# Ledger of designs, part 83: designed miniproteins, single chains, continued (2)

Each design is a single chain, and the fold is of that chain. pLDDT is the mean over its residues in the fold that is shown.

## One batch from the design tools (miniprotein)

Design m6872
Fold by ESMFold2-Fast:
Structure m6872 (fold): chain A 59 residues (1-59)
Amino acid sequence: GPASEAARRGAEEGRRAAAEGDVGTAAQHIGKGVSTARAGGDEEGKAYAEAAGRELGLG
């Protein structure tokens, strides 16, 4: 649903920003994805975005 798509896009944008060396922007995208998934009750999307954050060293 929309929350899952937002979580995926947050993770994808976060990975892209990290690849370009912009850790701050990566953290913002991951955080937005997690927050949107949480608000939508999307546990899978939340887990996906959180996993992307851990892979990027963002905690």
Scores: mean pLDDT 80

Design m6873
Fold by ESMFold2-Fast:
Structure m6873 (fold): chain A 69 residues (1-69)
Amino acid sequence: MELAQQGGQYDKQGDYVKAGDLLIKAGEQALSQGDNDTASSLYYSASDYYEKAGLTDKSQELRKKADSL
């Protein structure tokens, strides 16, 4: 059932979003330290997790941000 009373697919998507959020925060921290290379890598990783969560717009935005560093 798509309801997934125990989480199932929804639980996995939530985990991906949380992972992406943590990576964005880490990337912002790296930027504040002037580490653009690390920040870029972290934003790419966050983009991958948002893509897996089905958040394509956020994923694309993060990749563009990473590419601009």
Scores: mean pLDDT 76

Design m6874
Fold by ESMFold2-Fast:
Structure m6874 (fold): chain A 55 residues (1-55)
Amino acid sequence: SGSEIEKLQKERDKLISQLQKLRNQPDSAQNRQQIQDITYQLGRISARIQRLKKA
């Protein structure tokens, strides 16, 4: 069951790349906020992928 899961996996991979870039940047309030926001989005995408795999 492919295209929606594949799209979510690509979005997850993009967010992981962004998270890695942010973690390599100097620590700041804005940087910490962006890391939290991306981490939250990654959790939601992972939950959605798991739900789709069980459906």
Scores: mean pLDDT 84

Design m6875
Fold by ESMFold2-Fast:
Structure m6875 (fold): chain A 64 residues (1-64)
Amino acid sequence: MTDEEVEAMARAIAQKVVSDNPDASEEEILERARKLARTAAEQLGMDPERFVEIAERAVRELLA
């Protein structure tokens, strides 16, 4: 998996969490995104810390 694919996947997770939780606070969205990103990374055999970092950044960008 390329770095671009990792970033695209983590960003897709962030977009999904934001879209599914329109009434949630930023902190709630961040907690959900962290959980989903970590689970996805584990399933793909990727670094969970990197997935969480990209997903958190994407959530903050989407909510800005």
Scores: mean pLDDT 80

Design m6876
Fold by ESMFold2-Fast:
Formats: C-alpha cells, structure tokens, sequence
Structure m6876 (fold): chain A 118 residues (1-118)
C-alpha cells in the first residue's frame, strides 16, 4: 500500500502526461500492462483510442468506449488527472473480467488516491 501511494504521489507531481500515466499504472505491479500503456502512449491518439475502444466491446465494461477515447485524447495533449483516474478504472475493470482481482484492486486504489486530489 505504501508503494502504491508513493507511485501515485510521483504521478501527481510529474508534468509529463505519459510519465504520470505510467507511474500510476505501475502501482498495479503488472509489467505487462505498463508495457501496453507505454506502447499506447507512443501511438497517435486516434490509433490508441481505436485499440482501447475495440478492447471494451467483448468484456461488457461499465465504462463507455466514448469516455475511454476522450481520456486518451486528453492525455496526448496535456496532463489530466481525471483522465488518468478514468483509465486506471478502465484497467481495473479489464483485469477484474480477466480474473485478476488483486491487480484490479490495486488499480482501483490508485484511481481513488488520484480522485482525492481532484
């Protein structure tokens, strides 16, 4: 829990939207998701948004593809803590649907810590 709080603090303090998202996602301890986010943030916003929108359809997530697409576009332009929190909640739902409840809970905790600073 202290490690999650430290990574979230670092994410809030950095001015780089990509670094902020990577630090926040690192709170999950899942290196695969960190690599996926790093790849996603290296793409143009349109391509990144299409990849995320395609992923949401088969999983029946509560977050709409429109909300996820908007968050991706925001983060490519500027640091937006609300967009980061929304993407962390998206990753939490994806991990929950894949049966990775421990990883999902770490993402939810990171999102909640960021939301408290909004």
Amino acid sequence: DEEIEKLVEEAIKTDDPREALLLAVSASGDRTVVATVNYLMSLDPETAALILASTTKPLGLSLTPREIVRAVYELHEKKDLKAIALLLRYFAEVQEKLGRTDVAERYRKAAELIEKKL
Scores: mean pLDDT 73

Design m6877
Fold by ESMFold2-Fast:
Structure m6877 (fold): chain A 82 residues (1-82)
Amino acid sequence: AKKVAIVGFGEKGSEALLKLIEEGKEVVLVADISEHKVEEAKKGLEPKYGTKAAVIDAKDEEAVKAAAEEAGADEVIYAVPE
């Protein structure tokens, strides 16, 4: 299955996660600048899906790419609020 990393774990990120899982894709990483959102993602996603979560600034494209590659992601989806 295609492995995906999601950047931004608000409403858009949560919707993207559910849609990707329904499509048969594996979500390997969720990243957000908010430590609180990352902590919630770890609690909800890691036990069910094995999804890793990391505190990363979406504006730091190099850090996002490095974390996605380390998690084994084939694709990165940005789901940050405007």
Scores: mean pLDDT 78

Design m6878
Fold by ESMFold2-Fast:
Formats: C-alpha cells, sequence, structure tokens
Structure m6878 (fold): chain A 96 residues (1-96)
C-alpha cells in the first residue's frame, strides 16, 4: 500500500494537493489516450503509459481514502470516477 503522507512529504506538497495533482494528471492522460484511440495514431506503448498513469492515480486516491479520514469521502469518489472512465477507455481500445 502507498504511504500517501510520506509521498506528499517527499514531493513537498500536502496530501490534499497530491490528490488534486493526481486527479488532474489522470484526467489529462484519459483525454490523450481517448484521442489516440479515436485517431488510430497512438503507439501501444504510449497508450499503455497513459493507462498506467491513471492506475497510479487510482491507487494513490484509494490509499489516501484509507490513511487520511478527513479526505476519505472525496478521495473514494474521485477514485471511483477515474475507475469508471478507465473501464470505458479500455473497452473503447479493445473495440478499436
Amino acid sequence: MINVKKEAELLGVSVEELIKEEVEAAKEAIEEARKMIESGKGKAGELAGRILRVLGAILTLRAAAEQVPELKEEAEKKAKELEEELKELIKEWKES
């Protein structure tokens, strides 16, 4: 399990800021991955890299929900939203 407080300390940010940055980066990765799928121009490695970035964000959000009670509800909601978007993206990729 990721230690989000230690990760935030190492990066010089708060856990709240870490969550915000992870969500923003994951949303950007989903948008870029979707454009690659739609255009057929993306290399498999580049698409996989963006999927792994989204997975990393989900894992960090899940860890934050367990380790920081004040952020549990927000982190769980954001993680679930990213999980649903990732499932749809993978489905689109398999059907392309």
Scores: mean pLDDT 82

Design m6879
Fold by ESMFold2-Fast:
Structure m6879 (fold): chain A 100 residues (1-100)
Amino acid sequence: SAMTELIRRATIMRARKIAALTEVDLALKLFPDDEEIRKLAEELYELAKEFDKLDKEFNAAVAAGDLEKAAELLEKMEEILEKMDEIVEKITKIVKEKLA
């Protein structure tokens, strides 16, 4: 069903959020005093909070059977994940330069 597909997509999106948080946690452990990594980590944590807020609204829309609202919320969650991916890419570049 259409709702089952939206739930499947949300599950994948939650895994992507966890992967991004894992990458930033590793970078902070490797370089705890790096100001740029710390700043990027703070930006990513704020995006993760916004994702969690949207995910709670998504779960409520699913419980209500509101397919249109659930789909709209997934689009907003994808926008947050794209911003998180950009931050992870920046952190990864800094980490690679420091490990060279």
Scores: mean pLDDT 92

Design m6880
Fold by ESMFold2-Fast:
Structure m6880 (fold): chain A 82 residues (1-82)
Amino acid sequence: SEEEKILEEFKEEIKKKVAEVKEQVKTLSSKQQDELLDQFNEELKKKVAEVKPQLSPFLAVKAMMFAIAASSEVFLTVRQNK
């Protein structure tokens, strides 16, 4: 369905951002890593808010769960590079 395409595009964009953040973390100080994590989480919240109205309630939940997983992955990456 069109909604499933929107969800897949959302997932691909988030995966790309996670990969970019993981590369950036390697060259940043602890303070800069914390700032990057905060920025990533704010951008993620905005992107979820933008996509939710375009999806059915079921797919919106999937988008939110994927976002939570992505946030957790970035958080763990930051913690490992302290």
Scores: mean pLDDT 84

Design m6881
Fold by ESMFold2-Fast:
Structure m6881 (fold): chain A 84 residues (1-84)
Amino acid sequence: GQLANIVKELEELIKEVEELLETITDAELKAFAEKVLKDLKEYLQQVKELMGSTSPAAILEAEINLGMAQLQLAILKLVIKQSK
């Protein structure tokens, strides 16, 4: 359902951060990316705890967690771009 799709999207964002981490050689940038990875895994855990709910409130909470993850990845990509 909708929650399962959000879980899949979060897992894909996490994989993208993990792949970016393999390309980072700068220690400070790597530490920042590791913090982003930790935050994304926490958002995924929160959405997984909502699995089995059919309430509109649960779907909204999952969408908020996905939005927060997307924002953090966007910030990471911007920081990487500025560190070129």
Scores: mean pLDDT 87

Design m6882
Fold by ESMFold2-Fast:
Structure m6882 (fold): chain A 79 residues (1-79)
Amino acid sequence: SLEELKKEIEELRKQGKVKEAMEIIKEKIQSGEITDEEAIELLKLLGMSEKAAKGFLEAMKKGQSLDEAERAGVRAELA
């Protein structure tokens, strides 16, 4: 469920495992297990703004690396 996934992502964030949390979100986006709105919500739990989360999501949907997606999020935030 989305609630179980939120709990998992929050726990990983608290442990400093942000990259592992992002990999889980990436896998769920690419498998179609979560909606765009759900993905944005999870990315915001990791500290991203709405704009950054949308940029990150778009990069993930294109199969870009986590580093590329993080850069896309920053670029979206600054626009």
Scores: mean pLDDT 82

Design m6883
Fold by ESMFold2-Fast:
Structure m6883 (fold): chain A 88 residues (1-88)
Amino acid sequence: LEKEYKAGKGAARTLFDEFPKEELVEKTYEATLRLATELKETKGEEAAKAFARGFIDEVERLAKEGKISKELADEMIEAAEKALKEAL
């Protein structure tokens, strides 16, 4: 699960580094849905959950460091949680 958790953190960081802030919510939903679905099918539900947890923890870290607003972080977390529920 540690590998999947770290992959989630990396995915959030990659989206933040590569995409404009206006796209981050949409990209969070798309990436989480695709990757969590793949992880559920190949490694099971706990792997998908570990990925989403890592993603959410990194989003919260970015907000705490002032790199994104709390409002944007909350929207990204909601998108990730919605995508995870759909993937499961």
Scores: mean pLDDT 86

Design m6884
Fold by ESMFold2-Fast:
Structure m6884 (fold): chain A 78 residues (1-78)
Amino acid sequence: SDFLIKLLENTVKRAIQAAGYALDINGKRITNVKSVEAIGAIAKGGTLILSDSDMFKLTTASGEVGFVTYRDLAKLIE
């Protein structure tokens, strides 16, 4: 459902903010992440399905945008 996808996005955003670190995405240092959008995530029957190639779109307070795969983000966040 849309609710589960938004919950995922908010959870990832809070985890990145709590970690207090910068992500280096395609040679661009992404800091102060303010929003996260899940691309490719499927919500079906109360279940979230993510593939390794699914992406998160990260946006900073200044409007800078970066993309990271679920696989790469999982490696960066303990």
Scores: mean pLDDT 70

Design m6885
Fold by ESMFold2-Fast:
Structure m6885 (fold): chain A 108 residues (1-108)
Amino acid sequence: SLVEEAIRRLRENIERGEKEGLLTEAARRALEAQLRALEALLETEDFEEAYEITLEAMREMAEALGETAEENQRRLEEELERLAEENKKRGEYAVVPAVATLRAAKEL
């Protein structure tokens, strides 16, 4: 069944995203809840409607996985940049001003 194959691919995408660290626990739970809803729709008498809903949900899941990957990468980059700037400021503003103050005190 094309619908069953589509749901299987969606499951594989969720599992891959989790293994690659692309999904948060909250995002994974939300996607799994939607997957369960899609599986329930397969029990309808209108398989064409169920198929269209499955395709739409797969598109939304693919977009969510992409956005989660980009957000995780951006957050990691921002955190690393913040730590680098804090270390730089600690070096420039903690050590350099302290040394300058001690030098000024010795000249008075």
Scores: mean pLDDT 58

Design m6886
Fold by ESMFold2-Fast:
Structure m6886 (fold): chain A 70 residues (1-70)
Amino acid sequence: VGIKELEELLEELKKKGIFPSSEELLKAFDIDGDGVITQDEINAVADIDGDGKIDEKEIEVVEKKLTGTK
């Protein structure tokens, strides 16, 4: 269950020692607040080029969203 790009981002975040909860993921990616993370929301948050590859820049964008300051 989940979008392929989100799964790849989570694996790269785990390699950096970041383990986001489901609530943190929804807060970061669920832009329309429906409780579902879609491909369009992941692309909008991570600025993914749509090539299905997650680079270090895209991982840093997601990390900032998950660890964001108040």
Scores: mean pLDDT 66

Design m6887
Fold by ESMFold2-Fast:
Structure m6887 (fold): chain A 60 residues (1-60)
Amino acid sequence: GAVVKVEVEAKPGAEEEVKETLARAEQILFDSPSLEEGARRIQELLESSPAVERVRVSVV
């Protein structure tokens, strides 16, 4: 089925924090009414994180 693809670049030393945020992102996707809405919420979560250098989210 369709999936959300997340590409994230962590700041040096912040990789564990990003991994924890990605685990929360999976829950956000399950709670979202659509993959597009879930992808948008995940992108906002990662972009707001001080641990994230760069992020790209897409639905395939």
Scores: mean pLDDT 80

Design m6888
Fold by ESMFold2-Fast:
Structure m6888 (fold): chain A 62 residues (1-62)
Amino acid sequence: MIVTIEGPNAHKLVPYVPLVDGEVLEASETRLVVQVPDKKIPIIESLAISLDNEVVSVEPTV
């Protein structure tokens, strides 16, 4: 899955991406696009919300 996260602390999620077996596709201060295995999506979503970010989309890797 491709997860798009937006918020003031989106960049602070980058160190956690390897912990969810993810890959950073795009990164900026306020936006992060990450490819994450389906089973790890709840973890990255919880981390995003905990850091005052919003999960704006979750899309299939096709």
Scores: mean pLDDT 82

Design m6889
Fold by ESMFold2-Fast:
Structure m6889 (fold): chain A 76 residues (1-76)
Amino acid sequence: MIKITVKETVKVKSVDDALEKAKKIAEEEGEKLGLSGKVGARISKIDGNKLEVEAVLVDEDGRPLLKVTVPVELVP
């Protein structure tokens, strides 16, 4: 499985926005690598207003191909 960590902190107003942005990043990175599949995202870590979100691209056989870790900050 390919692992990518996003270095820039993504600022969003909601947890739903964080999950959607992480999914979009994983889809875009997967396209660059020639990978296709379903993307799911989850919150992996919570520390006050700072979150870590993991998005995983999974193939037709349920095999994880790509994991993207996105640092997120919740802003007003």
Scores: mean pLDDT 85

Design m6890
Fold by ESMFold2-Fast:
Structure m6890 (fold): chain A 67 residues (1-67)
Amino acid sequence: MREAQIISVSVWLSLLKNGQKIDPEEVQRALKKMGFEEEGEKVKELLEKGDYKGAIEVLDKVLDKLM
């Protein structure tokens, strides 16, 4: 459901903005199921190299597309 997808992305954004770690593989898998396969691959790469600002930017774009 779109509402559940918005909640998931919002939670990931909150965690990253608070300096908390999220699982890159779980986020990529979830984004792929939402239809954001390319964005999911990018977020995983950014999280793995510690570019949290870049990951937040990609997730914000995903959230905008879901809303």
Scores: mean pLDDT 84

Design m6891
Fold by ESMFold2-Fast:
Structure m6891 (fold): chain A 92 residues (1-92)
Amino acid sequence: NKETAIEIAETIAELLKKRELPEEKKHVLERAEALPEHIATLDENADFTPILEQLALLAEEADMPEVAEVIREAIENGLSLEELLERLKKIE
């Protein structure tokens, strides 16, 4: 659901903050932090797959391939957003 998608985007943004990205990569964190607000404007039944793909690319740019892999596996295997959120929290 939309609430879980927002939590996923917030969790990924928090993981990116913990990495203390260099100045040249701060735009990656800024883009990730903007996604929860963007998701909030979408319909409850919206397809969140494009946003998840964007989050995976941002994680990859932040040198966090483990986060990108978890997101891509969730998309490929049709995991629920709740299961994806649980897996992301384990990375912390």
Scores: mean pLDDT 81

Design m6892
Fold by ESMFold2-Fast:
Structure m6892 (fold): chain A 79 residues (1-79)
Amino acid sequence: SPTVLERYLADRDGVLEEVQRRLSELLPPEKVPSVFEKMKTALDHLAAGDLTGLLKSINSLDDESREVVMEVLSALGGG
């Protein structure tokens, strides 16, 4: 199966659409925009090979949002 990175490099917009949909199923509507932007930033850093930026973006998430992000990443093929 393709990795999250391979999927994101091949079709960024398609992955972001799936992320937004999955976050909308798992989080209250008021939390979705901020978690989506942080996850998008983290994925952009991952795509650029910027591990420092990736870690900073993940560390900006609260504990509840981080659990949801990990579930979404698992669903995308990063389990």
Scores: mean pLDDT 83

Design m6893
Fold by ESMFold2-Fast:
Structure m6893 (fold): chain A 70 residues (1-70)
Amino acid sequence: MLEELLEKIREAGREAVERVKEGEPVEKAIQELDKYVLTLLLSNELSDEEVKQLSEEARREIERIREAAE
């Protein structure tokens, strides 16, 4: 479960980076990723440790989106 959720976040981040490179506003890409991650966190019965790990992965993907906009 956790590894599947981590991979979903990584894939969503990768797709967001490609959309930004194609002209999507970085703010929109980050908002879409944040919304997706929040939905995953709220829709699953997760421990505090799992929530922390997923949140850290989401933060890394957000930084990649910001880097793609530069």
Scores: mean pLDDT 81

Design m6894
Fold by ESMFold2-Fast:
Structure m6894 (fold): chain A 110 residues (1-110)
Amino acid sequence: ELPLKEGDIRMRLTRGPTVFDPEKPNVQLYLIEEATPEGPVRYALLLRQTPDGVLEVALAKLDENGNLIGFLSDEELRAFVERLFAHDPETLARTRLASQELKEELAKAI
């Protein structure tokens, strides 16, 4: 099980963790809603745990209907994972930005 937990009052897990490919149980999809001053923002997050314990993340922004708007920049993704793992510094330290392969897997999952 990946270390993403419900309990951050600004971020709510709306779906997941979901294993969408049974041959890749280390790749899990999460749907997250973040409360912002402008209203809720929805994201699809794909987490891949490597055998050496590194956590690779890919993040896409969704519209109100759950449709893909686009992938976040590296700066926006870093800021997001810092907010997501604000109370889990060990997991944050193990986290790295996704390869192109993982971004393509996220696009297939949603």
Scores: mean pLDDT 72

Design m6895
Fold by ESMFold2-Fast:
Structure m6895 (fold): chain A 80 residues (1-80)
Amino acid sequence: SSPSAEQRAKAAALTAEGEALFRQRRYREAADKYLEALRLDPTNERARRGAQDALAGLVAEEGNTPEARALAAEFRRLSA
C-alpha cells in the first residue's frame, strides 16, 4: 500500500536530516536517517539516492565492516 501523508512527511524530514549529516561527511549517521526514511516511504527518491551515496561514503571511510554490510543489506531489502 502507498505511504500515508504522515509517513511521507516524516520520511521527508528524515531525508533532510540525512542530507545535513552527509554534507558533514557523517556517512553512518546519514545512512541511518535515509534508511529510516525509506522504511516509512520506500518511494522517496531523494532518500534512496542519499542512502546509496552515504553507504558508498561509509565504505570508502571505514571499509567493508559488518556494520556497513548490515546497512547495505537493509538498503537492498527496502529497494527490492
Scores: mean pLDDT 89

Design m6896
Fold by ESMFold2-Fast:
Structure m6896 (fold): chain A 94 residues (1-94)
Amino acid sequence: MYKLLSIAELMEEFVGGKTFTLKSEADVGKIAEQMTKYAKEQGLEEVTLLAYNPKTGKSLIEVVPATKEAIEAALKKAAKLGLPIQVTVGKNFT
């Protein structure tokens, strides 16, 4: 039995976390709040953010403090890779 993973599932395995889709810059604050809550629930002081744009093939990986302000700044950088973009927040590489 051969099981193919989606790109989001591969990103989640690599970073050790959860994927969100950023459709517009207006979603940055909402997604940053959700990512900050996830980090607190996992007991993380820092998070790894992996962003991947399936249309352009561009990617970005950053390690940032698990604060709403730091996560929002990283999501704004990810948005510059083109929207919509998938962003995975996780514990690996922290």
Scores: mean pLDDT 78

Design m6897
Fold by ESMFold2-Fast:
Structure m6897 (fold): chain A 73 residues (1-73)
Amino acid sequence: SSRLRELLEQQIEIGVRELELAVEAVVRAREAGLDPLDLEALRALLSEAERAELEELRARSAALDREIQELLA
């Protein structure tokens, strides 16, 4: 359905933004000489605003996933 396409496109947009934040954290980790695979250390390299954005993106993704699951039921 067209609704499923719209929801999946929104999930892609969220995923792209999450990837951009992850790339920024990895770049900062490398510049600081930290292990870029240490996820706890990576989170600490994000600003308060970037961490807040990541939490909002996760909440939106979870809401979209619930709607997709309901549509496929």
Scores: mean pLDDT 84

Design m6898
Fold by ESMFold2-Fast:
Structure m6898 (fold): chain A 75 residues (1-75)
Amino acid sequence: SMEEIKKEIDKMIDEFVAQVKELVKKGSSEQELTYLQIQANFKMEEFAKEKNVSKDLLSKALVELGKRVNEILKE
């Protein structure tokens, strides 16, 4: 249960990071990147609510997503 939840969170982060990379590669607008980030945060919060994920685990996941996105945007 917990291991499956953690794997699904990691998968969601990987998928959103991949989407950010594709938008950057295509030269997408800052507005499109912002909308994707809003969508990602919303979907992760909804998943956490549905699967009764702790606030601590959700917070760590959102921080990790933000760090990985920032590393892409910094380059």
Scores: mean pLDDT 84

Design m6899
Fold by ESMFold2-Fast:
Structure m6899 (fold): chain A 99 residues (1-99)
Amino acid sequence: MSEEEQQLQEQAEAYAEEIFEHMMTLNPDGLMSREEFEAFLEEIRPYLSDEVYEKVREIGERALAANPSGLLTPEEVREIARELGELLLQALLEKKAAS
């Protein structure tokens, strides 16, 4: 991995941790319902492209459908945060390249 790629990976991981902590703060019991997940998506919607929004929504819907409780576990929230962090970093890089 190049130095640039390593820095980008570290930034994506930092974003993922920040997003995970924020999502966990909204859900102190560590479980996230569909309504709570949708509320989180609406909160961050202004900062997301349509493409990133649809990808994150799909990941969350898949995880919710896979759980008999209809709730996201802390492990699944962390996975969503990781994917969102990577997608947000990519969107920011694309926006920077477009200017």
Scores: mean pLDDT 73

Design m6900
Fold by ESMFold2-Fast:
Structure m6900 (fold): chain A 95 residues (1-95)
Amino acid sequence: SSARADIVSFIGSVLGSDSASSVASLIDMYARNGDVAALRDLMNQIIDSLTRDGLVTPDQVAQMRRNTDLLAQDIARRRPQTQARRQQALRQSQL
């Protein structure tokens, strides 16, 4: 999604490509699992860290929070109630 791309691109511009890749992997994992809480916690930790270090402006923080909300809404629309069923299907499909 555009929100995911914007988050990953921004993190890459501030912290470098390795950090961007790690964050992208975590976002994708939480999205697959429907784990909105873990996604929000990850993004809040990143925003808090960048703000503490003076690496971001208030406008950039607002954009990151907006993109986090858009991602969380997208994950919620993708049936978070099937998270347990997805885990069971993954265990069964590895045979």
Scores: mean pLDDT 79

Design m6901
Fold by ESMFold2-Fast:
Structure m6901 (fold): chain A 69 residues (1-69)
Amino acid sequence: LAQRVRDRLLSLGATPEVADMVARIAELVSQGMPLSDAADKVLEEKGITDEQKRTAIGSALGILLSVAG
C-alpha cells in the first residue's frame, strides 16, 4: 500500500519528501491508527512545526483520499 501511495503522489507532482510522509501516514492508518494520530506522529517524527508544510501535507492527504475513495 505505502509504495502505491508514494508512486501515485509522485505522479501527481508531489515532492519525494511529501510523498514519503503521506505514504507513511497511510501505512499507519492501514495498521489501525486514526488519521489525525498518524499525521501528528509522522509530523512529530520529522520535527515539522511549519504551518505551510502542515498545509501541504493536508492537501496531499486530500488528494490521496480523493484518489483512494
Scores: mean pLDDT 71

Design m6902
Fold by ESMFold2-Fast:
Structure m6902 (fold): chain A 64 residues (1-64)
Amino acid sequence: MKETYASLDRSALTEEQVRAIVRGASEQLGVPAEPAPSLDALVAIANKLIHQLSDQQHKQLDEE
């Protein structure tokens, strides 16, 4: 387990888990899911969405 900011690891996750994360994050952000031409691209999109969700939650808590 990394002690720094967590990111998705392709070797640690199944495609189904990554797709579920992308779907959930996209729904919470209110944006459509981006197309992913490969598993690496799918993981990159998931990491991007996770960071956007974290930033949005932090901003909402601080700014009310």
Scores: mean pLDDT 64

Design m6903
Fold by ESMFold2-Fast:
Formats: structure tokens, C-alpha cells, sequence
Structure m6903 (fold): chain A 70 residues (1-70)
């Protein structure tokens, strides 16, 4: 339904904003248990969105996490 599409778009934008905030913290060198836990929560939230809707942003976050944990 059109309402479901609007809700999905809103959730997508909110999830992208959260990913951008985490990416900014990682770029600033702010790696902490709190940032790690937030990243895990956001990745779990992204799985509830339609397939492919934010895949590029999820991939950016995963690459950033590999750089700080590898």
C-alpha cells in the first residue's frame, strides 16, 4: 500500500541518518563499545527494510567496521 511505502521510506531515511552518524564517529577515531553496539543495532534494523533499499549505505558501514576491527 502507499502508506507502507511512505513508512518504509521514513524508516530508510532514519536508518541512513544513523549509519551516517556512526560513520562520522568512526572517521573521527571514536571506536568504543557504545559505537560498536549502535552499529550492531542499526545493522539489525536495516535487515527489517525491503531488500536493496539501503544496501550501499550498509556496505559503507561494514567496510568502515572492518577497517577499525581488522
Amino acid sequence: SSLQQILNQQRQQETIKQIDDILAQLEAGEWSPEVRDRASEVLSEAQTLPPGSIQSKVDQLLKALERVTG
Scores: mean pLDDT 81

Design m6904
Fold by ESMFold2-Fast:
Structure m6904 (fold): chain A 94 residues (1-94)
Amino acid sequence: VEELRRRLEEARRELEEAMREAQRLLNDPEASPEELLEAARRLEEARRRLEEALEALAAALPPEEAKRLIQEMVPLLVAAGILVAALEFEAELR
């Protein structure tokens, strides 16, 4: 269980870093369509890793703890998905 928790923490940190980079690029008028699309791909990959880590840990925890963990992580996964869509849309406009 401890290894699964570390995996989730690492995946969460990677996603948060990717989200910060995505927001930076969205606010940068000089960012190219290629940079925006690359950031979208990295963000989607980080989001997928967090989802996998969450599923693995949730399966190992009691139902009440699993439910609490899912409730904490789902908003972050949703926010990341919105940023992916925003990056792809912005790339089409540039």
Scores: mean pLDDT 87

Design m6905
Fold by ESMFold2-Fast:
Structure m6905 (fold): chain A 65 residues (1-65)
Amino acid sequence: DEKKKVEELTAESIEAYIDKLAAESVRDGVESAEGAAQGARNGGWETLKERAERKAAELRALLEA
């Protein structure tokens, strides 16, 4: 289905978006980046969810370090 192709393309776009937010939030604060990554995780699909969760965990580790 065309939907499957769109989902795959969108997953890559959201991953890039999370990466960009994480980089920007390093300036403002890890909490903002973690929140944004969690939002994308909840709105994304399973393949993207794992990457978003990993990014959130990485940011959380920095916050608690």
Scores: mean pLDDT 54

Design m6906
Fold by ESMFold2-Fast:
Structure m6906 (fold): chain A 78 residues (1-78)
Amino acid sequence: SAFEEAARRALEVVAEGIAAGKGREGYERASQILEEAAGRPLSPEAKELLNKGGVLAALGRFEEALELFLRAVQIATE
């Protein structure tokens, strides 16, 4: 689905940002990807899930990070 593709791409840019010492830039780009897929700005709740997912990605817990990014884009459409 478009949401699954957006969540996967968001994880990719977050992971790349962390590896390059550009975590903030990766987070901002991931937020933009999820917002575009949702068709609206992320709610505070969706942003919290994106932040938690970013922490999990930094810990190498990529599958859990992906689940949170997917949930973030899903709740942004509510």
Scores: mean pLDDT 83

